# Designed miniproteins, single chains, continued (5): the designs that were tried, part 17

Each design is a single chain, and the fold is of that chain. pLDDT is the mean over its residues in the fold that is shown.

## One batch from the design tools (miniprotein)

Design m16598
Fold by ESMFold2-Fast:
Structure m16598 (fold): chain A 88 residues (1-88)
Amino acid sequence: SEEEKRREEIEELLKGLEQQKESIDKLKEAAKKGEVDIEEALEKLEKAKEDAKKALEEAKKNKEEEVAKKFEEVLELIEKKIEELKKL
């Protein structure tokens, strides 16, 4: 059914967002070690922030509370990492 397909899509999306949070959280340490270019990392985070904002608005429009909360968590983490990287 369409509802079952959407449930599977949401489950995959939530798993992807959790993986994204892990990647973002490790970014500062990777940058400190010289494994990632700081300017490139900042550009990618700003793009991810914009994409996450649009996805959050869509999740709210669709009344997908769990997805919306996860995007809010991702946005908070992105903003924190942007601030941390700018201090390096």
Scores: mean pLDDT 79

Design m16599
Fold by ESMFold2-Fast:
Structure m16599 (fold): chain A 76 residues (1-76)
Amino acid sequence: SRLEALLEEMEASLRQVVRTMRARGASVAEIRAVAEAVRDQMLAEAEAVHGLSPEELAELRARLDAFIARLVAEAA
């Protein structure tokens, strides 16, 4: 589905951001803040470009929030 494809791309971007931040010695708090900012930016772009419904945006946000929580826990 288009949502699964978007989620896969967004998760790949977040993994790259976290990996880059971790390599630079960023704190767990800094990694979380940057990941959340990138999440918000990607969701805003997806809404504007793809015309996602509020339900689709809520699903993507929930999935990305869970993903960031796992990445941040692994970074701690």
Scores: mean pLDDT 85

Design m16600
Fold by ESMFold2-Fast:
Structure m16600 (fold): chain A 91 residues (1-91)
Amino acid sequence: DIREYLMTVLGLPEERIDLNKEVADRIIYAALGLSTEEYEKLKEEKDEKKREEMLEEAVKRRVEYLRTKADLSEAGIKNLEKSLREVKEQI
């Protein structure tokens, strides 16, 4: 449930979850650290395997960025990676 995910993982208030699917998807892609260009490229990608590889790369890049910028512990990095992989599964 994308609504439950937005509330529990991204911390959005319930009143903000009355968003259409397009806006919810954009929030998820933004959480993965995707640029507008990368998001549009994913929307146009018809090969499911290639799309999955692009999402996996985005997760890895986002984890590495937050490791260097957010001063997270190794346990925090593992929890973040798990959460971002769950985001990938919602797409």
Scores: mean pLDDT 67

Design m16601
Fold by ESMFold2-Fast:
Parts: C-alpha cells; structure tokens; sequence
Structure m16601 (fold): chain A 79 residues (1-79)
C-alpha cells in the first residue's frame, strides 16, 4: 500500500519473518507477529495456530507472561 501504518498485516508478516530469521529468543515474537497478521486478514484458524506455537515456545524459554498473552490471543481467534 502507498500509505503505511504501523502493524499492517503485510508489515506484521515481514516483521515476523525477520524475527524468526534472527532466531533464538526472537522466534516466539516472530510467530506471534504472524498470528496477528492472519488475525487481521480474517484467517482465524491460522492465527490461532501461530499464536499457539508462539505460546509453547515462549513457555519453553521461561517467559510465562508472554506465553499467557499468546494463549489468550489463540483462544480469541478460535471464537
């Protein structure tokens, strides 16, 4: 789009890819960004899938707060 606002679906997908490519502790955030992008596009099933993956990885890394946020987002997407 010729006009860009922060966190459009396209920007979230690009940000998500960049975060995942960097690896390590940024991967859960990258998966969460992908989930948010699909949610904005109305693909709620795919959004929930990515939020669940983000939550599981965040918990494995010891970030319970981040995992809880992504679990809530996944539940909202499944409504």
Amino acid sequence: APVSYPNTAEELLEKGEALIAQGGGLVPLGLGARGAAYYKMGDYEKAAEYFEKAAELARQMGDESLAEEFEKAAREARE
Scores: mean pLDDT 78

Design m16602
Fold by ESMFold2-Fast:
Structure m16602 (fold): chain A 78 residues (1-78)
Amino acid sequence: SAREEAIRRGLELGREGARAVQEGRVDEAIALLEEALRLFREIGEEDSAQQAQQVLDLVRQARARGEDAWAVLEEAAR
């Protein structure tokens, strides 16, 4: 129950983060993705944590390079 709720919350945060990037709110997206990553790490969901870390890294790199973060995420999503 608690673990299932935490997984659901992490997925919601990840989805909200992706939406924030799509809407051009990159700082908010980073904060949401950091929260998702923290949550997945706390519950021991290593695969989900690695996915959240990868997305966070891509968004941060795009921002640092002045690239379109949404376009970078779309490319990474296949």
Scores: mean pLDDT 84

Design m16603
Fold by ESMFold2-Fast:
Structure m16603 (fold): chain A 114 residues (1-114)
Amino acid sequence: MAEELGIKDPRVYFDKAIEAAKAGNVEEAKKYLEKALKLMPSFGTYKGKFHPGVLARLAEVYALLGEKEKAKQAIDFLDSFKLPDGSYPRTLDDPDVPDPEVTAEYERAKKVYE
C-alpha cells in the first residue's frame, strides 16, 4: 500500500495539514501541505476546475503556519468572488451560484487569519 493509502484528493491533504498545524506539529503540516500542492497543477484548481473550498483551506493552513502574507493573498482573492448577498460560489465555473458550505469555509479561514 502507498504511505498515503492511495488518497489523491488535495482537500484531504489540506485538511490533514490544518489538523497537524492546530496540534502544533509544523513538520507534519508542511508535509501534508506539500502533498496537497503536488496534486494541484495550478493554484486553486483540481482536475482542471477551480474550487474556492480548496483556496479557503490553503488560506487556513498558511494562517496557522504564520505565513500571514500568503494567507492574506488567498483570502483577498476569495473575497473578490463575494456575491451581493454576502455568500460565496461553490465553484468559479459558475460564479453566480451561492453555496452555504463554501461560504462557511471562507469565513473559517478569515477567522484563523485574524
Scores: mean pLDDT 71

Design m16604
Fold by ESMFold2-Fast:
Structure m16604 (fold): chain A 60 residues (1-60)
Amino acid sequence: MLEFDGSGSLEDLVLRGRGPPGGTVVARLTDGSTVEAPVGADGSFELRVDGRRLASVELR
C-alpha cells in the first residue's frame, strides 16, 4: 500500500512513505517532468520535490 506524509515547505516538500522494497517512487510534475526515488530494502522511501509543481505520485 502506498502511504506518504508531506513535510517541509511547499518549495522543498519531503514525501516519506512505504512501498515495495526495490521499487521506485515516481513523482509527476505539472510541467510533465518527473522526479524518481528508490524504495529502500525496508520498504521506506523519501522524495524531495517542489510541492507547488507536484501533480501525482506512483510506485513502480
Scores: mean pLDDT 73

Design m16605
Fold by ESMFold2-Fast:
Formats: C-alpha cells, sequence, structure tokens
Structure m16605 (fold): chain A 55 residues (1-55)
C-alpha cells in the first residue's frame, strides 16, 4: 500500500541520515564517502517527497 511504501521510505531516509551524520563525525572519512552518503540521503528524501505527494 502507499502507506507501507511511505513508511519504508521514511525508514530509509532515517538510516541514510544516520549514516551521513556518522561519516561527518568521523575525521577519517574521505570527502568522496561523505559526498556519496549525502547523495544517497538526497535521493531518499526526493523519493519520500514524491510518494507523499501521490498519497
Amino acid sequence: SMDDEIAALQGEVDAARDRFTALVGDPTTSPAERDAALAELVAKLTALGAAQRKA
């Protein structure tokens, strides 16, 4: 269902945000790793926003 899809995407956004925050807090993280994690977070946020607009 749409609600199940939104809940799943919300969980993915939370996980991506936690990962990005951990990488930002780690001084051994490369800029490429941080940028990749940010891109993933933005992609998940975009997907969540699109799903919410269709619900």
Scores: mean pLDDT 85

Design m16606
Fold by ESMFold2-Fast:
Structure m16606 (fold): chain A 88 residues (1-88)
Amino acid sequence: SFRETLERLAKLLEEGRIDEFYTLLNEVLGLSRGSSLEEYAEAARRKGWLPLAEMFEELKKLVEEGKLKSHEEFLEEFLKRLKELLAE
């Protein structure tokens, strides 16, 4: 389910299991390694996972505005936003 997928992704990020996080994310969205945030947002929309699609679009904006300077900062923001979605 959508919620179970978000819970699994959040757990992998919290445990620092970054390769497994990307493997799961790519598998559930039908994407490959090196896909762009735009491709992730589009894949989530096609699957009907609108909150996740909006999250990818917001993350893309933060990256483009230079507010996320490193991959580590990107993953920290990703985890924060996943937890916000799970709290709703």
Scores: mean pLDDT 85

Design m16607
Fold by ESMFold2-Fast:
Structure m16607 (fold): chain A 79 residues (1-79)
Amino acid sequence: SAEEEYARGKRLWAQGRLEEAREHFERAIELDPRYAEAWYNLGGVLYALGEKEEAKEYFEKAIELDPNYEEAKEALSRL
């Protein structure tokens, strides 16, 4: 499920395994394209990898899906 892929991505990110975390967040959004938290965390991983422009686009997507997503708005303000 999208939630299982998302949870796996979060665990890998906590371990510093950023590329693997990215793959699992990408699978989560593939399974559920409206999963705002998965878009947000994919943006976070990309930012950690130095891909700031892609991170911005994914944070914007998370806000598009959830206009009250404060964490995503805060992340954009720091780019």
Scores: mean pLDDT 89

Design m16608
Fold by ESMFold2-Fast:
Structure m16608 (fold): chain A 72 residues (1-72)
Amino acid sequence: MEHLKEAVAELEARKDEILEAVKSLESEEDRKKFLERFEGLKEKVLSQLEDEETKKRLEELFEELKKAIEEA
């Protein structure tokens, strides 16, 4: 479980890089594919997390990334 907390913290630290990568997506098809994978990953990771604080932080991160993708 600690490895998941560490991964979430790393994702938060690299959030700007992720948003920049999303912004660089040129095609609508690539954005749709990314969103599908993103939703699947979100469901899988959240179902495996038992720590409420980490789960909440990850949910907030996913929602912010989803909004950025939808705005792009």
Scores: mean pLDDT 69

Design m16609
Fold by ESMFold2-Fast:
Structure m16609 (fold): chain A 88 residues (1-88)
Amino acid sequence: ATVEREFELVLDGVPASLAATAAAALRAAAARVAAETPGILAMEVTEARVEGDTLVARVRIVAREDADVGAAVARLVAEVRAAVAAAR
């Protein structure tokens, strides 16, 4: 069986000048994490925006009931943070 989950991602320290880079990195990372994480079937960024210096995004995950969604989310956050740091 599969479950669908939606969560809000909030990342501080993303300047408005890097908004497009952060959004693109988030979408690319979501695709990679879905492909590379056992039990994650799909990960889709439904919304992404920067408010001040904070990235706010919504992510929809389709996963097996036994999948480690927390590990997938942690990896997604780490990849976005690394991409933003590299773009500074």
Scores: mean pLDDT 82

Design m16610
Fold by ESMFold2-Fast:
Structure m16610 (fold): chain A 72 residues (1-72)
Amino acid sequence: MYSEEEKKLLEELRKLAEEIKEALEANDWERVKELFERIEKLGEEIAKMSEAVREEFFKLVGEIQAALKKHY
């Protein structure tokens, strides 16, 4: 069971992941870099959360990396 704080962080991560996909489709690499910096900062907060939240975070990061490879 996720805490309210953990749910909020996961929702923010999912939103950032979607924004990165949109930026990749638009070939807006400057925006992609900005969004990655935000994900790195969010990852620092996620590191303080439960194992289940960290697993979900790394799963979403893997999806973003897969999207990057498709758009290179």
Scores: mean pLDDT 74

Design m16612
Fold by ESMFold2-Fast:
Structure m16612 (fold): chain A 60 residues (1-60)
Amino acid sequence: SLEELKQALDEAIKNNDKEGIEEVLKRIRDYVKKNRGKLTPEEMKEIYELIKKALEALKQ
């Protein structure tokens, strides 16, 4: 679920686990592929924010 992905991302960021952040990004990509055409605009916004947060954490 998106909530599980958010929790996994928050944990990886908290632990400065860059490999874990990259793994969550792969899980987000797979979630989008699996749910293609079923995602609401609100869910797409949450996905975008998760990707943005992960990419920002990888830069630092």
Scores: mean pLDDT 82

Design m16613
Fold by ESMFold2-Fast:
Structure m16613 (fold): chain A 68 residues (1-68)
Amino acid sequence: MKGEEIWKKKLASLFGEDGTGKPGAPSLVGRAAEDPEAVRERLKRSDLFKDLTDEEIDAIVEYLKKRV
């Protein structure tokens, strides 16, 4: 599944469809461009994303990098 599809299905209700519409969401977009590994690690540690695979988390990070 592509990062955009995963974001819209699982995360849009929490962070907004584009990752910039909710408190904290703009920093995720900017951080993914500056330090994608730190964003990946943060997502992996979050209880909200425990059901996501490493591949899905990587796809989300790549999607967020394109939103800068």
Scores: mean pLDDT 63

Design m16614
Fold by ESMFold2-Fast:
Structure m16614 (fold): chain A 66 residues (1-66)
Amino acid sequence: AEAERKKLLEEARELEERARRLREEAERLRAEAKTREELLEAELLEGMAALLEGMAAWLRKKAEEL
């Protein structure tokens, strides 16, 4: 149904938006990093963003199958 497809796409959009914010934050941390710990924090945020992007891609694929 259209409503179900729209719901999956909205969830995917929310995850993509969160991932985008995490990547922006990671870029800022990398640019401002003065210690190894700060650089590691940026890497952690990048990893979390990649996970959210993967989840969003999966939701979009499910929506296409409806």
Scores: mean pLDDT 85

Design m16615
Fold by ESMFold2-Fast:
Structure m16615 (fold): chain A 62 residues (1-62)
Amino acid sequence: HLEKGKEAFAKGDYDTAIEHYKAALEEDPDNAEAWKELSITLANAGRNEEALEYLKKAQELE
């Protein structure tokens, strides 16, 4: 899921990237990389409040 999320992000398909990153987190909620990538993708999609929430989660896991 992380790999597919990164591929979608590189193509500018933020909605698909968000979907794959969320799927990665359903499998491993302690995956700090997935939380961070999701927060970056949400910020690029203009969803800044959600991005900040997930960024804080990524920081807590590191």
Scores: mean pLDDT 79

Design m16616
Fold by ESMFold2-Fast:
Structure m16616 (fold): chain A 64 residues (1-64)
Amino acid sequence: SPLIEQIKRKLEEEKKRLEEDKRRLEEMKKDPTTPELKILIMEIVVGGTEYVIEKMEERLAKLS
């Protein structure tokens, strides 16, 4: 269905963004001047995005 194909494309875009955000988070962790709270916020954002992607992939697999 067109909706499934659109979701698949958006999911791949989100995966690319997630990998970039993870890379940035690792750079922030290596910088001793980065506040702990900023790292915590980014970890929550990254973890939340990973969880949503995982759940969407599981649901799409069941619809295929």
Scores: mean pLDDT 84

Design m16617
Fold by ESMFold2-Fast:
Structure m16617 (fold): chain A 56 residues (1-56)
Amino acid sequence: SAEILAELARITEILRTEKDPVVRRIAIKEAEKLLKEADPDHPLVQELKELIAKIR
């Protein structure tokens, strides 16, 4: 859904700009929840998964 994609884009931006490990941990947790409902083939989903893997 467009709403889920908008939230994933917002979280992606937070993970790119935020350096606070607590804020990043919360953002990753929210991302993982939303990723279960998103289209797995969408480019935003792929980008976010790669970003999370690099951060961890």
Scores: mean pLDDT 80

Design m16618
Fold by ESMFold2-Fast:
Structure m16618 (fold): chain A 63 residues (1-63)
Amino acid sequence: SAEENRAAGERSREIGEERFKAGEYSAAATAYYDAAVQFEKAGDKEAAREAREKMREALLAGS
């Protein structure tokens, strides 16, 4: 359901935040990608866009 997909997106975003703070940028990027996919499935385009931006930040930080 959209609600379940949104909850999954929020959990993945939280994991991404934790991994980013830990300097685990590759793992953070993967978690943010998962969050974006889940938010897209939930129909939350804004949250999906923000997750993709955070994924890009993680990829840049890890380079």
Scores: mean pLDDT 90

Design m16619
Fold by ESMFold2-Fast:
Structure m16619 (fold): chain A 85 residues (1-85)
Amino acid sequence: AITSVQTLQAVLDEVEAENPELVARGYRLGFDFDEQGNPVIVILDKDGNVVARRVLPLDATPAEVRAAARELIDTYLATGKPITL
């Protein structure tokens, strides 16, 4: 289960490094937590606005976070539309 901020950040840093086109377009990969404490993967624009998000279960593994982050990036870059998954 991912409960560590350090583990979340490390996984998302790796996924962002695998997707240089995201950064080239002015976007960043980040995370937050909802009111229930569920991890939320977010894509931020150059002004820090959330343009895409995906909520994960509290017990999400590092592998599930990595897969979810990749899917969010692929979907957002393909559509260009704000997305909540």
Scores: mean pLDDT 80

Design m16620
Fold by ESMFold2-Fast:
Structure m16620 (fold): chain A 57 residues (1-57)
Amino acid sequence: SAKEEAEELVRKAEEYARQGKNIEAAKQYNKAGEILLAAGKKEEAQELFDKSRKLLL
């Protein structure tokens, strides 16, 4: 499902962030957000886009 696919991408993002790989982590959060947005979960998608943006600041 879209939720399960997004959850797996979030797990990858968290692992990259733990390693200090903020650009790679941001890319995974963005992918998860796009999947949730396509599934109509706008609020959950926005949270992931916000996490991605913060990693690049």
Scores: mean pLDDT 87

Design m16621
Fold by ESMFold2-Fast:
Structure m16621 (fold): chain A 64 residues (1-64)
Amino acid sequence: SEEIKKLILKLIALELRKIGLELEIERLKKEGASEEEIEKLEKELEELEKEIEELEEKIAELEA
């Protein structure tokens, strides 16, 4: 199904974004970035993780 393929591609894109964001947070912590900058990215990561989880559930339901 083209719809399932689109959701899988979106999931892959979100997972790659998650990895990139985790690496950026780690880099900023090592470089001594401000607490506000780190917190902003951590909140973005939390929202992204929630979106990934919701998308994984949708894909699972459609593949059943």
Scores: mean pLDDT 86

Design m16622
Fold by ESMFold2-Fast:
Structure m16622 (fold): chain A 64 residues (1-64)
Amino acid sequence: MDAEVRRALADMLAALGKILEKQGKYDEAIETYRRASQLYREAGDEEGARHFEELAKEVEEKKK
């Protein structure tokens, strides 16, 4: 898979995660952000990967 395709998929998952978070679906948002983070890493975007891992942690804190 091309790195640009991985980034595009990661961007779509990131947007979905934000929608799920706004709907209060925290477990689904966390899982979706983690998948986005993985795709950013596979695309060589370590900064994007880190950003979405942090968002997943923030949602975990909201769930507590």
Scores: mean pLDDT 82

Design m16623
Fold by ESMFold2-Fast:
Structure m16623 (fold): chain A 57 residues (1-57)
Amino acid sequence: DTEKLIEEYIKKIKEDPSLKEELDKLIEEMKQGKKLSEEELLELQLLSVALVLYEKE
């Protein structure tokens, strides 16, 4: 359930703000040429959505 996964990631970000930093660094590394698997890309997308919702608050 995608909604449940997104809620779980939002909760993790709220409880551990360092996850926001880690996500930002991961995105930067991708731009620098870091190779991610399809599963890692999906996880990154879910984290990105959760981060956007977290910041909206």
Scores: mean pLDDT 70

Design m16624
Fold by ESMFold2-Fast:
Structure m16624 (fold): chain A 60 residues (1-60)
Amino acid sequence: MEKLLEEIRELGKEDPEVAAAFAAMALGIAKSDPSTSEEELKKLEELFEETRAKAEAARA
């Protein structure tokens, strides 16, 4: 899980819109998987909000 979060953050340095899309997909997959922990879901939700905010800022 942590490696995926780091890869999405690195992608966000080059292309914040693509990073936001990957974060959204990862969160969706995690929500559909009953083995995903509450802590993992929270980290993915935080990553999604972070990447979304950066994508919005890049458009401004």
Scores: mean pLDDT 78

Design m16626
Fold by ESMFold2-Fast:
Structure m16626 (fold): chain A 77 residues (1-77)
Amino acid sequence: MIEEKVREATEEVRRAVPEASEETIERIEELIRRALEYEEKAREAEAAGDLKTAEEYRLKALEEIGKAAKLFEEAKA
């Protein structure tokens, strides 16, 4: 389930950057949630045989993960 994966990822972020503000953690959580939602849409498209749409959604998921990674690195600094 997406929510469980979001929770697990958010807890790993909190463990890695314990001094990060709650607002920063919430922003990272939102970006991770969006990435997982895009990955789910990619899986649905793949199951339907639409490999092009699946690839587009995976690229969107990577973009959201990239934004989350940037905020994570900024929180570590």
Scores: mean pLDDT 82

Design m16627
Fold by ESMFold2-Fast:
Structure m16627 (fold): chain A 60 residues (1-60)
Amino acid sequence: MELTDEEIKERIVKALTELGVPEEVAQQLADRVLASGKPKEEILKAIEDLKKTRDFSGVL
């Protein structure tokens, strides 16, 4: 099953808000990540790493 950009954005927002980032800020960051043209697989791995380490560097 292929994830859409909207589904990827939703996953990024959820991961960031679980770390205490305000939802509005998380949505802005997710939009920037998607606009960067990174592969979806890379973004998903960064989300998993973010949840594990609580570090934003893999997403930004």
Scores: mean pLDDT 71

Design m16628
Fold by ESMFold2-Fast:
Structure m16628 (fold): chain A 56 residues (1-56)
Amino acid sequence: MAEELRERGEELEEEARRLGEEVKKNSDMTPEEIQKKEDEAVRKHIEAAELYAEAE
């Protein structure tokens, strides 16, 4: 059970990391587009944190 939750959390965290890298590499993006991607990354981090807490 805990291992499955951690794996799911890691997947979400990796997705959030990819979004963050896209924002950093694509400086041509509008502030609105950056905000949307950052918001999505934050949401994935929160979900990952909740899964990690459940795994504990």
Scores: mean pLDDT 78

Design m16629
Fold by ESMFold2-Fast:
Structure m16629 (fold): chain A 62 residues (1-62)
Amino acid sequence: MVDERRLEAEVLEALGLMAFSLGDYELAIELFEEAARLYEELGDEEAARRARELLEEVKKRQ
């Protein structure tokens, strides 16, 4: 059974990538930050680290 919180985190990560590609850095930061938090709560350290790396990339571009 797939955890709904995991799907939510994956959707937030995808939306964050879309916002980043559109130049909406503020929205991308919020979405990646929320995705990272959800992955951390799920205990998925690898996905949480990936989301944090994406967050740092957006911050470098802002």
Scores: mean pLDDT 82

Design m16630
Fold by ESMFold2-Fast:
Structure m16630 (fold): chain A 85 residues (1-85)
Amino acid sequence: SETNALVARAELEKLGKKEEAERAAALLRQGNYQEARKVVAEALIEIAKELGKLEEAKEAEELLQQGNYLEALRVARKALEEAGL
């Protein structure tokens, strides 16, 4: 949806991931929700690693490898939220 595309774009742009923000927004507008979740999760995992949330980043990466994109995204978002982002 347009609202989901705008939210994902704003979230990633705020975190400095402008290229991933545009890609995720485009995928969401096309209805490619799984690929969009993967893009957002990968970007948030990278940030989680930079913040020292290594265990949560590893868990999210393992979920991505299993194709569990929604759960990977949830784990990555939780790691950033616990870091105050």
Scores: mean pLDDT 81

Design m16631
Fold by ESMFold2-Fast:
Structure m16631 (fold): chain A 60 residues (1-60)
Amino acid sequence: MIDEKEVLEAIALLSIAVTKIAAERQGNEDELKKAQEIADFLEKTGDYEEALKRARELMK
């Protein structure tokens, strides 16, 4: 059975991926860099909640 935290982590990764795709389409290198920083943070710390919060902020 998949844990709820594992699902939230997957959602965070998907949100980051969508943000990167959107930023790349617009040619916005600052947004791409920020999305990559969040991805690196998630890989290093496993803090999906903080990563998701930051990804959500980028999508505004």
Scores: mean pLDDT 71

Design m16632
Fold by ESMFold2-Fast:
Structure m16632 (fold): chain A 59 residues (1-59)
Amino acid sequence: AEEYYKKGLEYFEKGEYEKAIEYFEKALELAKKENAPKEKILEIEVNIGLARIAKAVSK
């Protein structure tokens, strides 16, 4: 889960928002499957939202 989340952050920093969203979504799926704390799930969901907004603004 954490590896995908870190990859999402890397792509977000590079401005590759589509890839950032893809990796954040993979991190979210795995976090839910692993019964991660609600705070961690919300953190991933917030970053997906931010990446989607950034993508919409940049294009």
Scores: mean pLDDT 80

Design m16634
Fold by ESMFold2-Fast:
Structure m16634 (fold): chain A 55 residues (1-55)
Amino acid sequence: SLAELQARVRALIAEDPTASQAEIARRLGVSPATVSRALDALSAEYEAQLRAQEA
């Protein structure tokens, strides 16, 4: 699922902040485009959480 992929991408970035998008894709066995999609979804979720805090 996309949510599972998002969790794995977030965990890898936390473990190795210097990892490139291509390296994350290699470690997860997915395409760089798939990683990009997961990062976009994470960014949208973070923006939604920030807006909720202002209400």
Scores: mean pLDDT 75

Design m16635
Fold by ESMFold2-Fast:
Structure m16635 (fold): chain A 84 residues (1-84)
Amino acid sequence: MTEEEREAYLKKIDEDIKSLEADRQRAVAEGLTRAAETYADAIEVFKQAKEALENGDFSTAASLYTAGGILKAAADVEAERERA
């Protein structure tokens, strides 16, 4: 991975975190407690992925990014279930 590629990936993770923070705030406002907690967990995992990427640990960053994506998907499902 080049420095330019790393910077692009870091920017993408920052955008993903901002999007998740908006989703979490909406879940909190709607009283979707389970979804809000899972979104918070996803945000923390994406922050860990960012830290790993900044430290040059690309394999850990990739694993954490995948885990964060799974948590986001779970939170989205929880939000839909709590609305029903």
Scores: mean pLDDT 85

Design m16636
Fold by ESMFold2-Fast:
Structure m16636 (fold): chain A 67 residues (1-67)
Amino acid sequence: MSDEELKKKAEELIKEAEKALEKVTDPQLRRQAEGYLALAKSYLEEGKYEEALKFAERALQIAKEGQ
């Protein structure tokens, strides 16, 4: 996967995780998802797109579990 494809996928997953986070009712899972989301955004800014994608995927998974 190219860096541009990784960046786009990470950005899309970050947006999806933010949307899923709005539906989270469990306060512990909300905090965990917010933490992973912040980390994903930080890696995205650093140009570490593979790490950004990994943490965005984790944030989304946790947010879905907390609904």
Scores: mean pLDDT 83

